# Designed miniproteins, single chains, part 8

Each design is a single chain, and the fold is of that chain. pLDDT is the mean over its residues in the fold that is shown.

## One batch from the design tools (miniprotein)

Design m251
Fold by ESMFold2-Fast:
Structure m251 (fold): chain A 71 residues (1-71)
Amino acid sequence: MDESLVAAIERGLRAAGMSPEVARAAAEAIQRAMDGELPGTREAVLEELQRRGVSREEAERALDAAGKAGI
């Protein structure tokens, strides 16, 4: 896992108003999708976030924030 990329995504999501726990979970899920460990679909990332204890609403907000940040 690239800790530098995860940390950068986490900081961006926290700046967008996500909690530290949601920001970290989203950053890790996005990194796994980029690494090919998850399907690169929105649904696969949402499912991974829900497995990590993030609600669907919070997961969707985190992915929307990441998309607006160019991630």
Scores: mean pLDDT 76

Design m252
Fold by ESMFold2-Fast:
Structure m252 (fold): chain A 119 residues (1-119)
Amino acid sequence: DALVQEVLAQSTRTLALIKDEYQQLASISVGLSVRAIGYALEGDEETAKKLKELADFLSKRADELNPFFKDAPEDVYKLTSALERGEKEGIPTSEVAKKLGVSPKTISYSREVVEKAFS
C-alpha cells in the first residue's frame, strides 16, 4: 500500500517535471521565432537567421520529450495505476498500453522511472 502510493507519486512528479521542461523549451523556441521575424522585418537578416537556428534547435529538443506528453495529465495517474496493476497481475506493458490507448513507450518510461526511484 505505502510502496504503491510512493510509486504513483514519484512517477507523477517525474512526468510533471519533464512536461515542465518540454513546455519551457517549446515556449522559448516560439518566442525566439517571433523575435527572428521581428528582426527580419527590420532588415537585420543576420540576427534573424541566428535566432531562427536557435529556435529550431530548442524545438528539436522539445520534440525529443514530446513522446512522453501525447497523453493528458489525467493519463499520468491512469498510467501509474495501470503500472501498479500490471505488476500485481503480471500483465505485459504492451497489453496495458493497448487497454489505455497509449504508446507502450510512455508506460515503459513510467515503469523505468519507478524502477530507478526504488533501486
Scores: mean pLDDT 60

Design m253
Fold by ESMFold2-Fast:
Structure m253 (fold): chain A 98 residues (1-98)
Amino acid sequence: NAMEEEKKRFELLKRRIRGTIAYLQRLAEVSGVSLEELKRYLEEQLEKNPTDDIVIQLAAALVLLGASEEEIRAFAEKYNRPDIGEAALEVRKELEKK
């Protein structure tokens, strides 16, 4: 049913964000580029071509940079993807427990 499909989509979105966090962390470590520089690069890409993939990457970068709940929600609302914002906040809560 619709609610079960929404839950599955949200769990997939959380998995995408977790995977993206790991990817961005590795990319910064290997390349020597700071997470702040990587965020700026992603912001430029998003302005040039706003895609869901780049919104997810920026949400992951915000989690890694310790952005506030307000910043993450405001970012997600700006791109009309509050589901990405909520998924990123749930992933942040999981990381805070470990």
Scores: mean pLDDT 83

Design m254
Fold by ESMFold2-Fast:
Structure m254 (fold): chain A 74 residues (1-74)
Amino acid sequence: DEERLARAAEVEAELAELEAKALAAVEAGDYEEALRHVEEGAELIKRAFPGDEEAERAAEAAVESARRLLEAAK
């Protein structure tokens, strides 16, 4: 299961970077950039873990939350 652990670690690292960028964008008032980074993270999860219903559901929820933040900021 070495390959799966390595993939999980890589995905976790990339998600952490995207999360940091999204939070920085929110702090700057750039909600469109924040949404873009959240969408990139969701695509990364879906690509890395195809068929993982929990991961897919979490990714969809994150995108929906980001869209709601963008709409609320208008």
Scores: mean pLDDT 77

Design m255
Fold by ESMFold2-Fast:
Structure m255 (fold): chain A 83 residues (1-83)
Amino acid sequence: SLEASLESITKPLQELLEQAKKAAEAGDFEKAEELIKKTEELTKKVEDLLRKAGVPQQFIDQFREEVQKGIEEVKKLIAEKKK
């Protein structure tokens, strides 16, 4: 149940990051940065919900780390494409 709930939230986050990556590759850095902000806001909401649901901190930390890796990948792509 909790795992299925996380997958339902993780999928939209993955879709946002994929859209951000495509925008960055197309040179639409404004859209890419906007999508990153949306990803960060959704991640904060998910973390709050998980904490309120009594999910162990180690699991929340793992979720955050995974999302942050995706965000950092897009940020690096933007930096490289701006050159």
Scores: mean pLDDT 80

Design m256
Fold by ESMFold2-Fast:
Formats: C-alpha cells, structure tokens, sequence
Structure m256 (fold): chain A 76 residues (1-76)
C-alpha cells in the first residue's frame, strides 16, 4: 500500500540523515515529493523531526526539515 511505502521511505530517510548520506537524503526527498501529497509530506517531516530529536540529534532534525521545505518549494 502507499502508506506502507511512505513508512518505509520515512525509515530510510531517518537512517540516511543519521549516516549523513546527503545524496541518499536528496534522492529520497525527490521520490517522496513526486509520489505523495503535501499533507503526507508534512506529516512525514514532523515524524522524522520528532524521531531524530528523540535520538538526541536536533541539529540533524533541523537540517532535514530545511531540506524538506526546499524540496517542497522546488515541486511544480
């Protein structure tokens, strides 16, 4: 299902951010912004930020939030 795909992409995004794999983060964000609604992307971003903050990575949470916002601006 699309929800299962979104959940898997969320987990992959969290791992890529923790590993500082910027290429993978950008690739995942392009995929997410092309396949999901702005509402689903915002919910995903909120969950990713909360999970990273819970893991003690607030700077990485801030960085991924900025990258999501930038990706949304570049979506037609």
Amino acid sequence: SMKEKLEKLKEELIEAVENEDEKKVKELLRQITSEFSKEEIRELAEEVVKELEKRGLPAKAWKVLQMVLEALKNTP
Scores: mean pLDDT 82

Design m257
Fold by ESMFold2-Fast:
Structure m257 (fold): chain A 73 residues (1-73)
Amino acid sequence: AEALLAQAERALAAGDYGGAYALLSEVASMPELSEEDLRRAIALLERLRPRVAPSSQPLVDAMIARLRAKLEA
């Protein structure tokens, strides 16, 4: 997860929001994530949210909700 999160951070910094979304979706689909990786993924998704089209924001919101549920477990 660490390497994918680092790639997602770089994609966000470069304005590659599609690439960031794809990388974060891959991280979100992982069966086991550390608490630190979950927090980092949530933070990156929250940064991504205002940068994507309004039609894509519900998909980002759904990923944030799923990761937060895992963090609270």
Scores: mean pLDDT 80

Design m258
Fold by ESMFold2-Fast:
Parts: C-alpha cells; structure tokens; sequence
Structure m258 (fold): chain A 92 residues (1-92)
C-alpha cells in the first residue's frame, strides 16, 4: 500500500500549493486593513471544503479510482479559488 500512500501525499501537496501562498497574502492584507475576521472566515471555508473533498479523494485512491481522486482534487482547487477571490473582494 506504499503506492497509495504516495498518491495521497502527492494530492495533498497539490492542494496545499494551490492556496498557502494566497492565504499568506490575504493574512498580510487583512492585518494591514484590520479585517482579520474576513481572513479567519476564509480559512474556515477552505478547511471545510478540504476536509470534505479530500476525504472523498482519499477513499477514491484506496479504491484504485485514481482518475476520480484527481477530479475531486481539481474540484477542490476550483472551490478554494472561488473562496479566495470572494475574500479578496471583501478586503478591497
């Protein structure tokens, strides 16, 4: 089951790379504008989507459905991007 663990790690890394740099920028801007509540709300929304869709992606990997797992990760990244874009507008 070493190959499945490696695939799960790869998917987790891909998800993290999609939002960690953007969250660092939002945290900096939120601190400067006194709007850390918007940043906290954004982090919570991202966490809820990650928890839901990564659980499904991990299950898909365990079942040997790698294409399904990749589709779920792409859906997650898209949802994270939408959450981040909304947060950026609220910080303007």
Amino acid sequence: NEEKSKEIRKLLDKVAESYVPELKELLKKGKELGKLDIVAKTVKQIWEEVEKLMAQAVEAVEEGKLEKAEELVEELIKKIKEILEKAKKELE
Scores: mean pLDDT 85

Design m259
Fold by ESMFold2-Fast:
Structure m259 (fold): chain A 100 residues (1-100)
Amino acid sequence: PLIKKVKIEVGEKGAKIEIYADASAEKVEQLALILAMRLIDLGIAKRVEINIDKEKSKATIELELADVSPEEAKEKILRALEQAAKDLGFSIGEIEVTVK
């Protein structure tokens, strides 16, 4: 399975991760859940909201950030994403990151 594009937007209090994949909706949902759990376990996220668009094979993850800088959150999100992708056998295509 392929992650075609990831768009990550990080601000002082929140982050948004959009994953566009060439994979089954179930596999995309598993990726989003593992990523979300890891970000909570790492203390990066206080709250996570996940939405799966089955027609587009797209996951949207919205995070309420803990007391971390946007730059630290970005770094930890990217590492958690890479690890979750490897665990599920995803290759990663384009990554777009915006920090406010």
Scores: mean pLDDT 87

Design m260
Fold by ESMFold2-Fast:
Structure m260 (fold): chain A 89 residues (1-89)
Amino acid sequence: SALDEIRAIAEEMYRKAEPYMTPEQREIMEEMLERIRKAESAEEALAIFREGAGRIFDITDMTNQNDGYVARLVLEGVSRIEEVVRRSR
């Protein structure tokens, strides 16, 4: 299902970002993943991921290599999830 594909994308993005995350970024991502696991629709999961990505972006220091990498990964995740939702309609 689209929701299962979105969950897989979110878990993949977390796995890739985890070694580079600050504790604050990790809290945001873990909260986002937990909410996505409880999401009842692909649209709800996309909204949750977008909200989490926005929170990561707001605290991002683009002069910090790790912060920039994490921000780019979550933005890639948003794009991939948006495509899944678009294809499922």
Scores: mean pLDDT 86

Design m261
Fold by ESMFold2-Fast:
Structure m261 (fold): chain A 83 residues (1-83)
Amino acid sequence: SAGLEAARRTLVELAKRINSQELELPQLLKEIGLLLRAIGAVLQLELALRNGDGAEAERAKAELREILRELGVDEETIERILA
């Protein structure tokens, strides 16, 4: 699905940005933790979509939206991924 592919591309770009930034250890650990949680949410979304579970898919999308906001992803990008 286009949304899952866009989510995976966004996670790769976030990982590259984290790796290219001079971050102090506390901020680095926070951003890595958020990235791992985002990966988990994408995997839950993939599982929900494979199972035809629309309610779980919407929950996974909601969780992913919140994590991406915390990572500083803009609302336009989030809606393109998850709409």
Scores: mean pLDDT 81

Design m262
Fold by ESMFold2-Fast:
Structure m262 (fold): chain A 82 residues (1-82)
Amino acid sequence: PSEQLLEAEVKLALGEIYLAIGDVDEKRGNTEAAIDAYKKAIELFEEAKRIARQIDTPEGQRVLDEAERLIKEAKEKIEKLK
């Protein structure tokens, strides 16, 4: 369970890195690169969410809730750039 939790947390952190990359690209006016980075972040958050759902613990629930929040945030960022 702790190993799967660590994997989910690592994927969550990688997704946050791609969100940051997207934010930098957006600030630099590179809209296409920003959207690609946000989409990659969503993929990583969805993977973290999938793993977290298999972990029936409070820690797994926290990762799941955080991933859902960050997926919503990334999708809203993409919508604003359309």
Scores: mean pLDDT 87

Design m263
Fold by ESMFold2-Fast:
Structure m263 (fold): chain A 87 residues (1-87)
Amino acid sequence: REELLAQIYRQLEEISQLMEQVNDAIAAGDTESALALLEQLREQLERLLEFLDEAQERFPDDPFLTELKRAVEGALELTEKLMEQLS
């Protein structure tokens, strides 16, 4: 489980950095860069969801994995809405 958590935290760190870059691009009025970064964020969130689905097969009753999956699904939905708004 420690190895799985380490990988999850690494992916969350990457996602956090992308979110910061998206916010910076939006604040600068750089819609083109913001859209490119949001596409990367979408890909990272989808990759994390896939990893969490595999992790839940090994730990089906882990409430942390269940709650994190819901949070990531919500973040993906918001990312898609923001991409639609900016295009």
Scores: mean pLDDT 82

Design m264
Fold by ESMFold2-Fast:
Structure m264 (fold): chain A 90 residues (1-90)
Amino acid sequence: HLGLTERELEIMRTAEAYFLGSPVQVLTSKTLADLLGVSVVTVVNDLKSLEEKGHVTLEKVGRSLVLKRKDVVDFFVKVGVEDLKRAVLG
């Protein structure tokens, strides 16, 4: 119900897995593109869509967009709250 495309959800899940395995605070659009096996342009377009929908706040570092750990954590807390509501309410 968060208005996400399948690719946008895949990006967020990929970022979550990366942050669970690494103590870094930021993830670049280039690293996301490499992890997903897609072009940087594809990832940049989907990240901008996620920002427009209010799920993340993007920063630009050089030529790369940066996705922050906090935004990914906050996103999955929000998803988990919706999942809990569905589980409790049927």
Scores: mean pLDDT 80

Design m265
Fold by ESMFold2-Fast:
Structure m265 (fold): chain A 86 residues (1-86)
Amino acid sequence: GKALVDYALSIPDLSEEEREKIRKEYEKPGKFVYTVLGRYMVKNSIKVEELAEKLGISRSTASYIRKLGLEEEIEEGLELIKEAIG
């Protein structure tokens, strides 16, 4: 949906490469847009209910977005631990 892509593009700390990937999903938001939104949601403590209301999406979609953001943060944390050990 356009609202999801527009909201993702409003995030100020995105690289141009990330913005280009988001623009490619404009007509149909995919995993990358959802992951970017989930990352922003987790970092800013945005609740599932708040995101769902703000973007006009279902709570199940907002929950999936949050899950993707949490999974990315866990993966980044594990990579940092691996670098510290290796």
Scores: mean pLDDT 74

Design m266
Fold by ESMFold2-Fast:
Formats: sequence, C-alpha cells, structure tokens
Structure m266 (fold): chain A 92 residues (1-92)
Amino acid sequence: SEELKKKIIEKVRRLIIAIHLNDRDEVERVAEELKRLGIPEDTIERIVDLARRTPLGLADDVLALLARGVESGDLDAALAEARALVDRFDAL
C-alpha cells in the first residue's frame, strides 16, 4: 500500500539520520516502529545494517530503491540492490 511505503521510507530516513547523529535511542525506537508495522525481525536487521552503511550523500538514492521494492512487493531484492550500491562506494 502507498501508506505502508511512505511509513517504511520515513523510518529508514530517520534511521540513517539517527545513526549519523549517534542517537542509539532513536535507532531502537525506529526499529520498534518497523516491527509494529509487521516487518519481520530479520528484515529489520537488514534495514538497520543497510542504514549504518549508507553515507548521507547516498541516502536519497537508497530510499528511492527501497520505495520501489516496497511498491513492487520485492523488498528483499531492493535491500540487496541498495547494499550493492553502498558497497560500491566503500570499495572506491
């Protein structure tokens, strides 16, 4: 649903910002909010790990990939694609 997509993307954006601010309480709060949306714990762990690896300059690109994944129902593929994008920048 469009509403679910917006909520997930908003929370991932908050995670990226909270991680860069070293705000552990906000990271935990957002993870709990994702769990309340019915997202599996293993998927939440992948989202948090991705957010930790995402530099601020790539945040919008990562969020766009995840939005497409939620929209298509293939969040697992979107998480893998976003992770590959981030890993390419770490290798340079």
Scores: mean pLDDT 85

Design m267
Fold by ESMFold2-Fast:
Structure m267 (fold): chain A 99 residues (1-99)
Amino acid sequence: SVLEDSPENAALHAELAAAAERGREEGIRLGEKASEEARKAINEFAGLPDTRENTIKLLGEAGAVLGARRFLDERGLALSPVAERALARAEEILEIAKK
């Protein structure tokens, strides 16, 4: 059913996108408020230059992945292996942000 063009599938995709966007907005706010220590640790973990912009982008992406995962879990839907790897990375980035 995931590959069928139907109004129900279109609505499901829109709701999933909205859940991901809400998670992204939460991640962006966390990235803006992250300590200098968390900013450095997150960028080092990701192998990126130590900038606030990179931290905001990484936490926004992590938040979007977690928002999507929560939506799928509430519906009993499994993630692809690629999405599972993205989730593991997102969870680690958020744990670093809390320190």
Scores: mean pLDDT 80

Design m268
Fold by ESMFold2-Fast:
Structure m268 (fold): chain A 86 residues (1-86)
Amino acid sequence: SKEDREKFIKKAEEVAKEVQSVMDQLSPQEQREAQALLARLKEIIEEIKKIKDPNSLKATILEFALMAEVVGLELIVERTKRRQAE
């Protein structure tokens, strides 16, 4: 539904903010990787917003792509937090 799509986008934006909050704790290479993931996340969100039918195949493919970017960012956050806890 449109509401479910909006909730997913909001979660993606929240994960992006969390990555930005730990950016200073990343190595220069990890910072470049995180910035690339954040740029792709933004592009996917903008493409999803252009789709009028949320049940279209294109919308579904973009939502899976967004999920992959969110997982990648969450892994960076978790790895960084584990290093801080050790």
Scores: mean pLDDT 80

Design m269
Fold by ESMFold2-Fast:
Structure m269 (fold): chain A 91 residues (1-91)
Amino acid sequence: ADLNLQILSELEQKIKDALEKARQAEEEGYPKEVVDLYTEAAEKYREALDLLVLPSSLPGTEVLKRVQELIEEAEKLEKEAEELAEKWKAE
């Protein structure tokens, strides 16, 4: 119960943070690819959150596995966005 509540709070924050990074990148004139990667990361975090809060016929273990996979995908997208942003600033 406590673990699930912590994950929900963390996912909500990660969604907000990723969307804010996308907004800042767009306003600062970063390449569209950087904005798109942060936006896609936010979408993956949202999908993970929805799996935890919506009624599901899936076993809890399968839900947690899919949530972890979505979080890992979102984190990879954020890292790619950060690396592209850093490369663009260096040019």
Scores: mean pLDDT 82

Design m270
Fold by ESMFold2-Fast:
Structure m270 (fold): chain A 104 residues (1-104)
Amino acid sequence: MQDEINRLRQLADQGDPRAQLQLGQLYLQQGQYDLALSYFQQAIDTGDRTIQAQAYNLLGGVYLNQGQYDLSIQYTQQSLDLDPNNVNARAVLSVAQTLLQQQR
């Protein structure tokens, strides 16, 4: 795991948007939210439409896990604007909207 993170960090630092996306996901799995968000933002800045859609969906998921439902909805909608057929993004959006309505 650490060796994979070190390899992905090298590729991400060289501007590889897929490596940036994967490194963000690995930091997310470790609960390192700030690092995950940073790498997802880099993937949005350097990646194509497909990478941007995936990164926006992952940002939506991070904010959902942090209870920030408005931001989760915002980023997940941006993902769906880029890829309307993303089943995972649609699921995250539905959950965030439901939880926002239940939030006091």
Scores: mean pLDDT 84

Design m271
Fold by ESMFold2-Fast:
Structure m271 (fold): chain A 61 residues (1-61)
Amino acid sequence: AAKEALRAHAAAHGLAPSDAAIDALLRVAGGNLHQALGLLDLIIRESADPQAALDRLAAAP
């Protein structure tokens, strides 16, 4: 499932996103798993605090 793939990818980078954060990533990506994975990778690479960035996505659609 798309959510499982996103969770596994985040875990491989030491992150534990909430279900709400995963849902927000998929929403921003228009439901496209490849785009959602790209967004997650961008957050991991460019954010000073990737976990906090994911938490903010969950709080503010």
Scores: mean pLDDT 80

Design m272
Fold by ESMFold2-Fast:
Structure m272 (fold): chain A 73 residues (1-73)
Amino acid sequence: SVMDRFNELLAKAKTALKNNDIETAQKIIDELEEVLRELKEVADPATVLEAELEFGSIATAVATQSTVAKIEA
């Protein structure tokens, strides 16, 4: 399902972030955004809200880590 793909990509993004693989994490964030758009078309509003909150959280974490990496480089 679209939800299963969203959760799979979310887990992969978290793993990439833990490994400091910012390039991979950023690519997965782009895929997550696309899957989230699909989810908005098929899922109920409560499920969409939860997915949006999780997406926002991981996207912010990746953006923050990317900024830190640029400062430390």
Scores: mean pLDDT 82

Design m273
Fold by ESMFold2-Fast:
Structure m273 (fold): chain A 70 residues (1-70)
Amino acid sequence: GLLDEAKKYMSEALKSTNPGEAASLVSAAALSSLQAGSEEEAKALLEKAKKETTNPGAAEAASKGLKYLS
């Protein structure tokens, strides 16, 4: 389902070494969660990305997403 896709996108974002790819995957994870009707899950995935990522693209995308949802 969409939540499984969101978690898959987030997992791939955390493994990516490319900032642009990581940012796109973080965005895809958030959008998939929102399409599933779960703003709570979208926020949780973005918080996880911000906490766990060493990729600057993923960190920036997560921070922007959290500001947009808050």
Scores: mean pLDDT 82

Design m274
Fold by ESMFold2-Fast:
Structure m274 (fold): chain A 90 residues (1-90)
Amino acid sequence: MEAELARLKAEAQAIAGEVQEALKKNWDKLSEEEKKEVLKKVEELDAKYQALVDAIDAGDLERARELLEELRRKAEELKKLIEELLKKAE
């Protein structure tokens, strides 16, 4: 049980790290309006990440797995948003 929860936590941290790297590389290329749109999605991701951490701390493996999939989807949406905004800037 503890090993599975530790694995889910490590996967969540990896997803958060990927999002942070994408933001760092591309942040200066975004307009102020685009930054606001991206920050809104970051807030949604932070809320999902916190819910996942809470589920892991509660030992709710089933809920933690569900929230990890939601976090992956939201992270993918944010990465796609950044790619689309950068493409429009060309």
Scores: mean pLDDT 81

Design m275
Fold by ESMFold2-Fast:
Structure m275 (fold): chain A 85 residues (1-85)
Amino acid sequence: MARKVAEELAELAVKNGGSELSEEELESLTEGLELLELRSVEELLEKLYEEEKARILAESTAPEAEAKIAKLEEELEKWLKEIEK
């Protein structure tokens, strides 16, 4: 289902003022998503959140990590809310 996830991401990008992806670009995105074995845009966003959170924790001091994670959670909630349309 990577193709469907790629199409949903492309739609979200357009809704947020992004450009439409060409068929070639959409196919490249689909191939990348297939390597992640994701079934939905929500799973992709959750996976990206967990990876970025892990990077923040590894690279930052505890007070910096807390502030950065709070901002990351706000961005994740915003994107999840857009999917809930």
Scores: mean pLDDT 67

Design m276
Fold by ESMFold2-Fast:
Structure m276 (fold): chain A 102 residues (1-102)
Amino acid sequence: DLLERIRALAAEHGAEVLDVFEENGKLVIVLRVRDLTPEQVRALLDGIFALLKEAGLEDKTEVRLVFGDATPEESLRAAREQRPYDPERGLAVATFEPRPLP
């Protein structure tokens, strides 16, 4: 199961898969990330996109990282709204797509 492989990889890198849904014809994967360096975030994203490439989904997938210490429900809401920063909750959302750029 591709999703179980992605969950295992995320956990290995200190991240948690909160949800997977379809939006605007793309598969969206939402990850909660805490205390990762930019290099660790890159390694996580490279690993996820490598798994997606093996499944033929790399060009059809968007990964949203939610930074901050919030509940899974609040993190999912921030990711769905795609707010770059939510000052009231201390949450930040970053969206990543595979290369080359679409």
Scores: mean pLDDT 72

Design m277
Fold by ESMFold2-Fast:
Structure m277 (fold): chain A 89 residues (1-89)
Amino acid sequence: MEAEKKRREAILMGASLGVMAIHFSVLAVAYRDNPEVVAAALEGTGKLSEYSGKIDEAAREGDLEKARKYYEEGLEEYKRYQEEIEKLL
């Protein structure tokens, strides 16, 4: 039950960054006539997908502290790219 909760938490962390990556992909399509927005959004998509993969790998190894650290780092990256993209709109 406790271990099951921790595993589910890690899965949700990875999935959350995956959804955030999709958000940036949508921005790249919506603003396809703005190459600066497209570049920032695609870079952000790639970085978040990379962190999502690292979280999944750490979770499979049972290293939930490492998964949480990658999630926190991924959230900081999401915020940074979101702020940069907002400045370009």
Scores: mean pLDDT 84

Design m278
Fold by ESMFold2-Fast:
Structure m278 (fold): chain A 61 residues (1-61)
Amino acid sequence: KKLTPEQEEELKKIILSGKPLDYEELAKKFGVSKATIRKLNKEVIEEEIDEGIELIKKAVE
């Protein structure tokens, strides 16, 4: 079952806050599987890493 756009935004904010994540509690709260939470977490972290690399490239140019 897919996350709604509102649930995805809320979960992204939680991930970006740097607080410890409990995937089981988040899955229960949002009514999705732990696999869905882990997938979104991985995607958000990968996006932030790419943005960080771009920022470093701009700083050295």
Scores: mean pLDDT 71

Design m279
Fold by ESMFold2-Fast:
Parts: C-alpha cells; sequence; structure tokens
Structure m279 (fold): chain A 109 residues (1-109)
C-alpha cells in the first residue's frame, strides 16, 4: 500500500542517517556511540525488511536492493568498529546480525 511504502521510505531514511552518524562517531573515536547508532540502524532495517515483505513483487525488489546496500554498509561499519573497540564481542554481534538480515533479503530475491 502507499502507506506501507511511505513508512518503508521513512525507515530507510532514518537508517541511512543513523549509519552516517555511526561513521562520524567512529571517526571521532566514540566507539560506544557508534555501537548504539549502528544497533539502532539495524533495528530500523529489520523493521524495513518486514514492511518490504508486505509489498507487491513488482515494487519489492527495488526496496530489497536498497536494504541490501544499507546492510552491507552496516556490516562494513561493524567491521571497522571491531578493529577499534574495547568490546569486540558486541561488534561481532552487530556484524552477525547484519549478515543474518542480508541473508534473509537474499532468500527473498
Amino acid sequence: SAATQARLEALLAQAEALLAQARAALAAGDTDRAYELLSQALDLLEQAIELAKQLPPEVQQAYLDRLAALLEEAIALGMELLKVTEDPTRAIGLILRGIGLLEEIRLLK
């Protein structure tokens, strides 16, 4: 529905903003803030995947491609966080969560 697409667009925009903020936090050496922002971005991307599943096949694929790109960015940021964090277990958790969500998208394509 148009309402579902509007909600999905809002979640994608928010996730993209959170990923940009996470990158800025990493550049500033704020690993705790980067973790919080990356975790929030993954929460929004997970919600976006569930909304995308409700869309007709003809529009779903474009959203799955955008979701995959954002998840790949989130995984890359998680790997950067892993290199500098005092808590590698938390960073590994985010990376594995991102990979799991990316695999879910792969199965929907």
Scores: mean pLDDT 89

Design m280
Fold by ESMFold2-Fast:
Structure m280 (fold): chain A 55 residues (1-55)
Amino acid sequence: MKSPTVAELVAELLESSSLEQVLVFLEWMIEENRDNPELVAEVEREKRRVEALMA
């Protein structure tokens, strides 16, 4: 892809960061982009996927 998707970005972060650090980053993205519902929805989907890995 010409630009990474949220899913691809999360995958790259998981290679070099802990699950907890990735969750903090995703929460920050939701707060920073709270006026962009499409992006927030994608980030929330990836956050739920990462949280499932911890359950």
Scores: mean pLDDT 77

Design m281
Fold by ESMFold2-Fast:
Structure m281 (fold): chain A 87 residues (1-87)
Amino acid sequence: MKEEVETLREGLKKLAEEIEAMEGASEFQKEFGKLLKELYENIDDLEKFREALEKIVELVKELGNEKGAPDMEASMEAAYKLLEASQ
């Protein structure tokens, strides 16, 4: 399972970097990137990881409803499913 955990961490790190590289990143996107960093930094703490993931999903749903963030939502859903599978 360490292999899956490393894959998840790399994926979250890449997503955070893409958000940071995003031209014209909004306050929402900056907060999202911050939560992603908390997420992969606590990858070995499953409880904190899940709590951070729930916060990200909730943030995306509420703020994303204004303009939508399909790529970010899809990435978060993928991370959640990967964590679920890595049990």
Scores: mean pLDDT 66

Design m282
Fold by ESMFold2-Fast:
Structure m282 (fold): chain A 117 residues (1-117)
Amino acid sequence: SSQQSTASFGNAATGEAVSTATLPRQPAGIATGTVEVSLEAEGKATLSALVRSLTEEPVVGVGTASGTNGTITATATTSVPAPEGEVVFEARGFGESEEGKAFTVTITKVEITWTPL
């Protein structure tokens, strides 16, 4: 599945977007979560994408990008051995820009792929 979550911060220097995606009950296997996050920057900005499994032993993937003026995109992915059942991934996007500049952080994609073990 794919999901979108958006956080908008007017004249804020930082921003965060959070979303979750759930893989329905599956046999034991490997679950892979991928998140894509974008930020429309005015001035210099840094964007981090984070995907985390909500499993007994959480696994985290992180991607970071930076740019000046315009769209910045960061992608993170992680894979975790999943027991039989439901697997949930948490997606987060963190934006940081020059203080006083407006920005919006958008989680543009959260995908879960399951592969039998």
Scores: mean pLDDT 74

Design m283
Fold by ESMFold2-Fast:
Structure m283 (fold): chain A 75 residues (1-75)
Amino acid sequence: SMSAELQKKLQEKMGISRFEVLSEDPENNLLTMRLVNSKTGEETEEVVPLEEVLELMKKAAEWVFGKEALEKGLK
């Protein structure tokens, strides 16, 4: 599936084996996420700005689909 391809590419590029959104703070545009390091198996909980998560997902999508697909947009 598309989500599996995005996760695989993110894992390869960032050294993350899994990630999970634990909670959202929409008033402050923050997400609390659990990340699992692919090499060590270490689990960390990070509070990240939504903007950083969106930029990371955009980069992951560029790695999977190429820049042209993102430049074409949703329409």
Scores: mean pLDDT 67

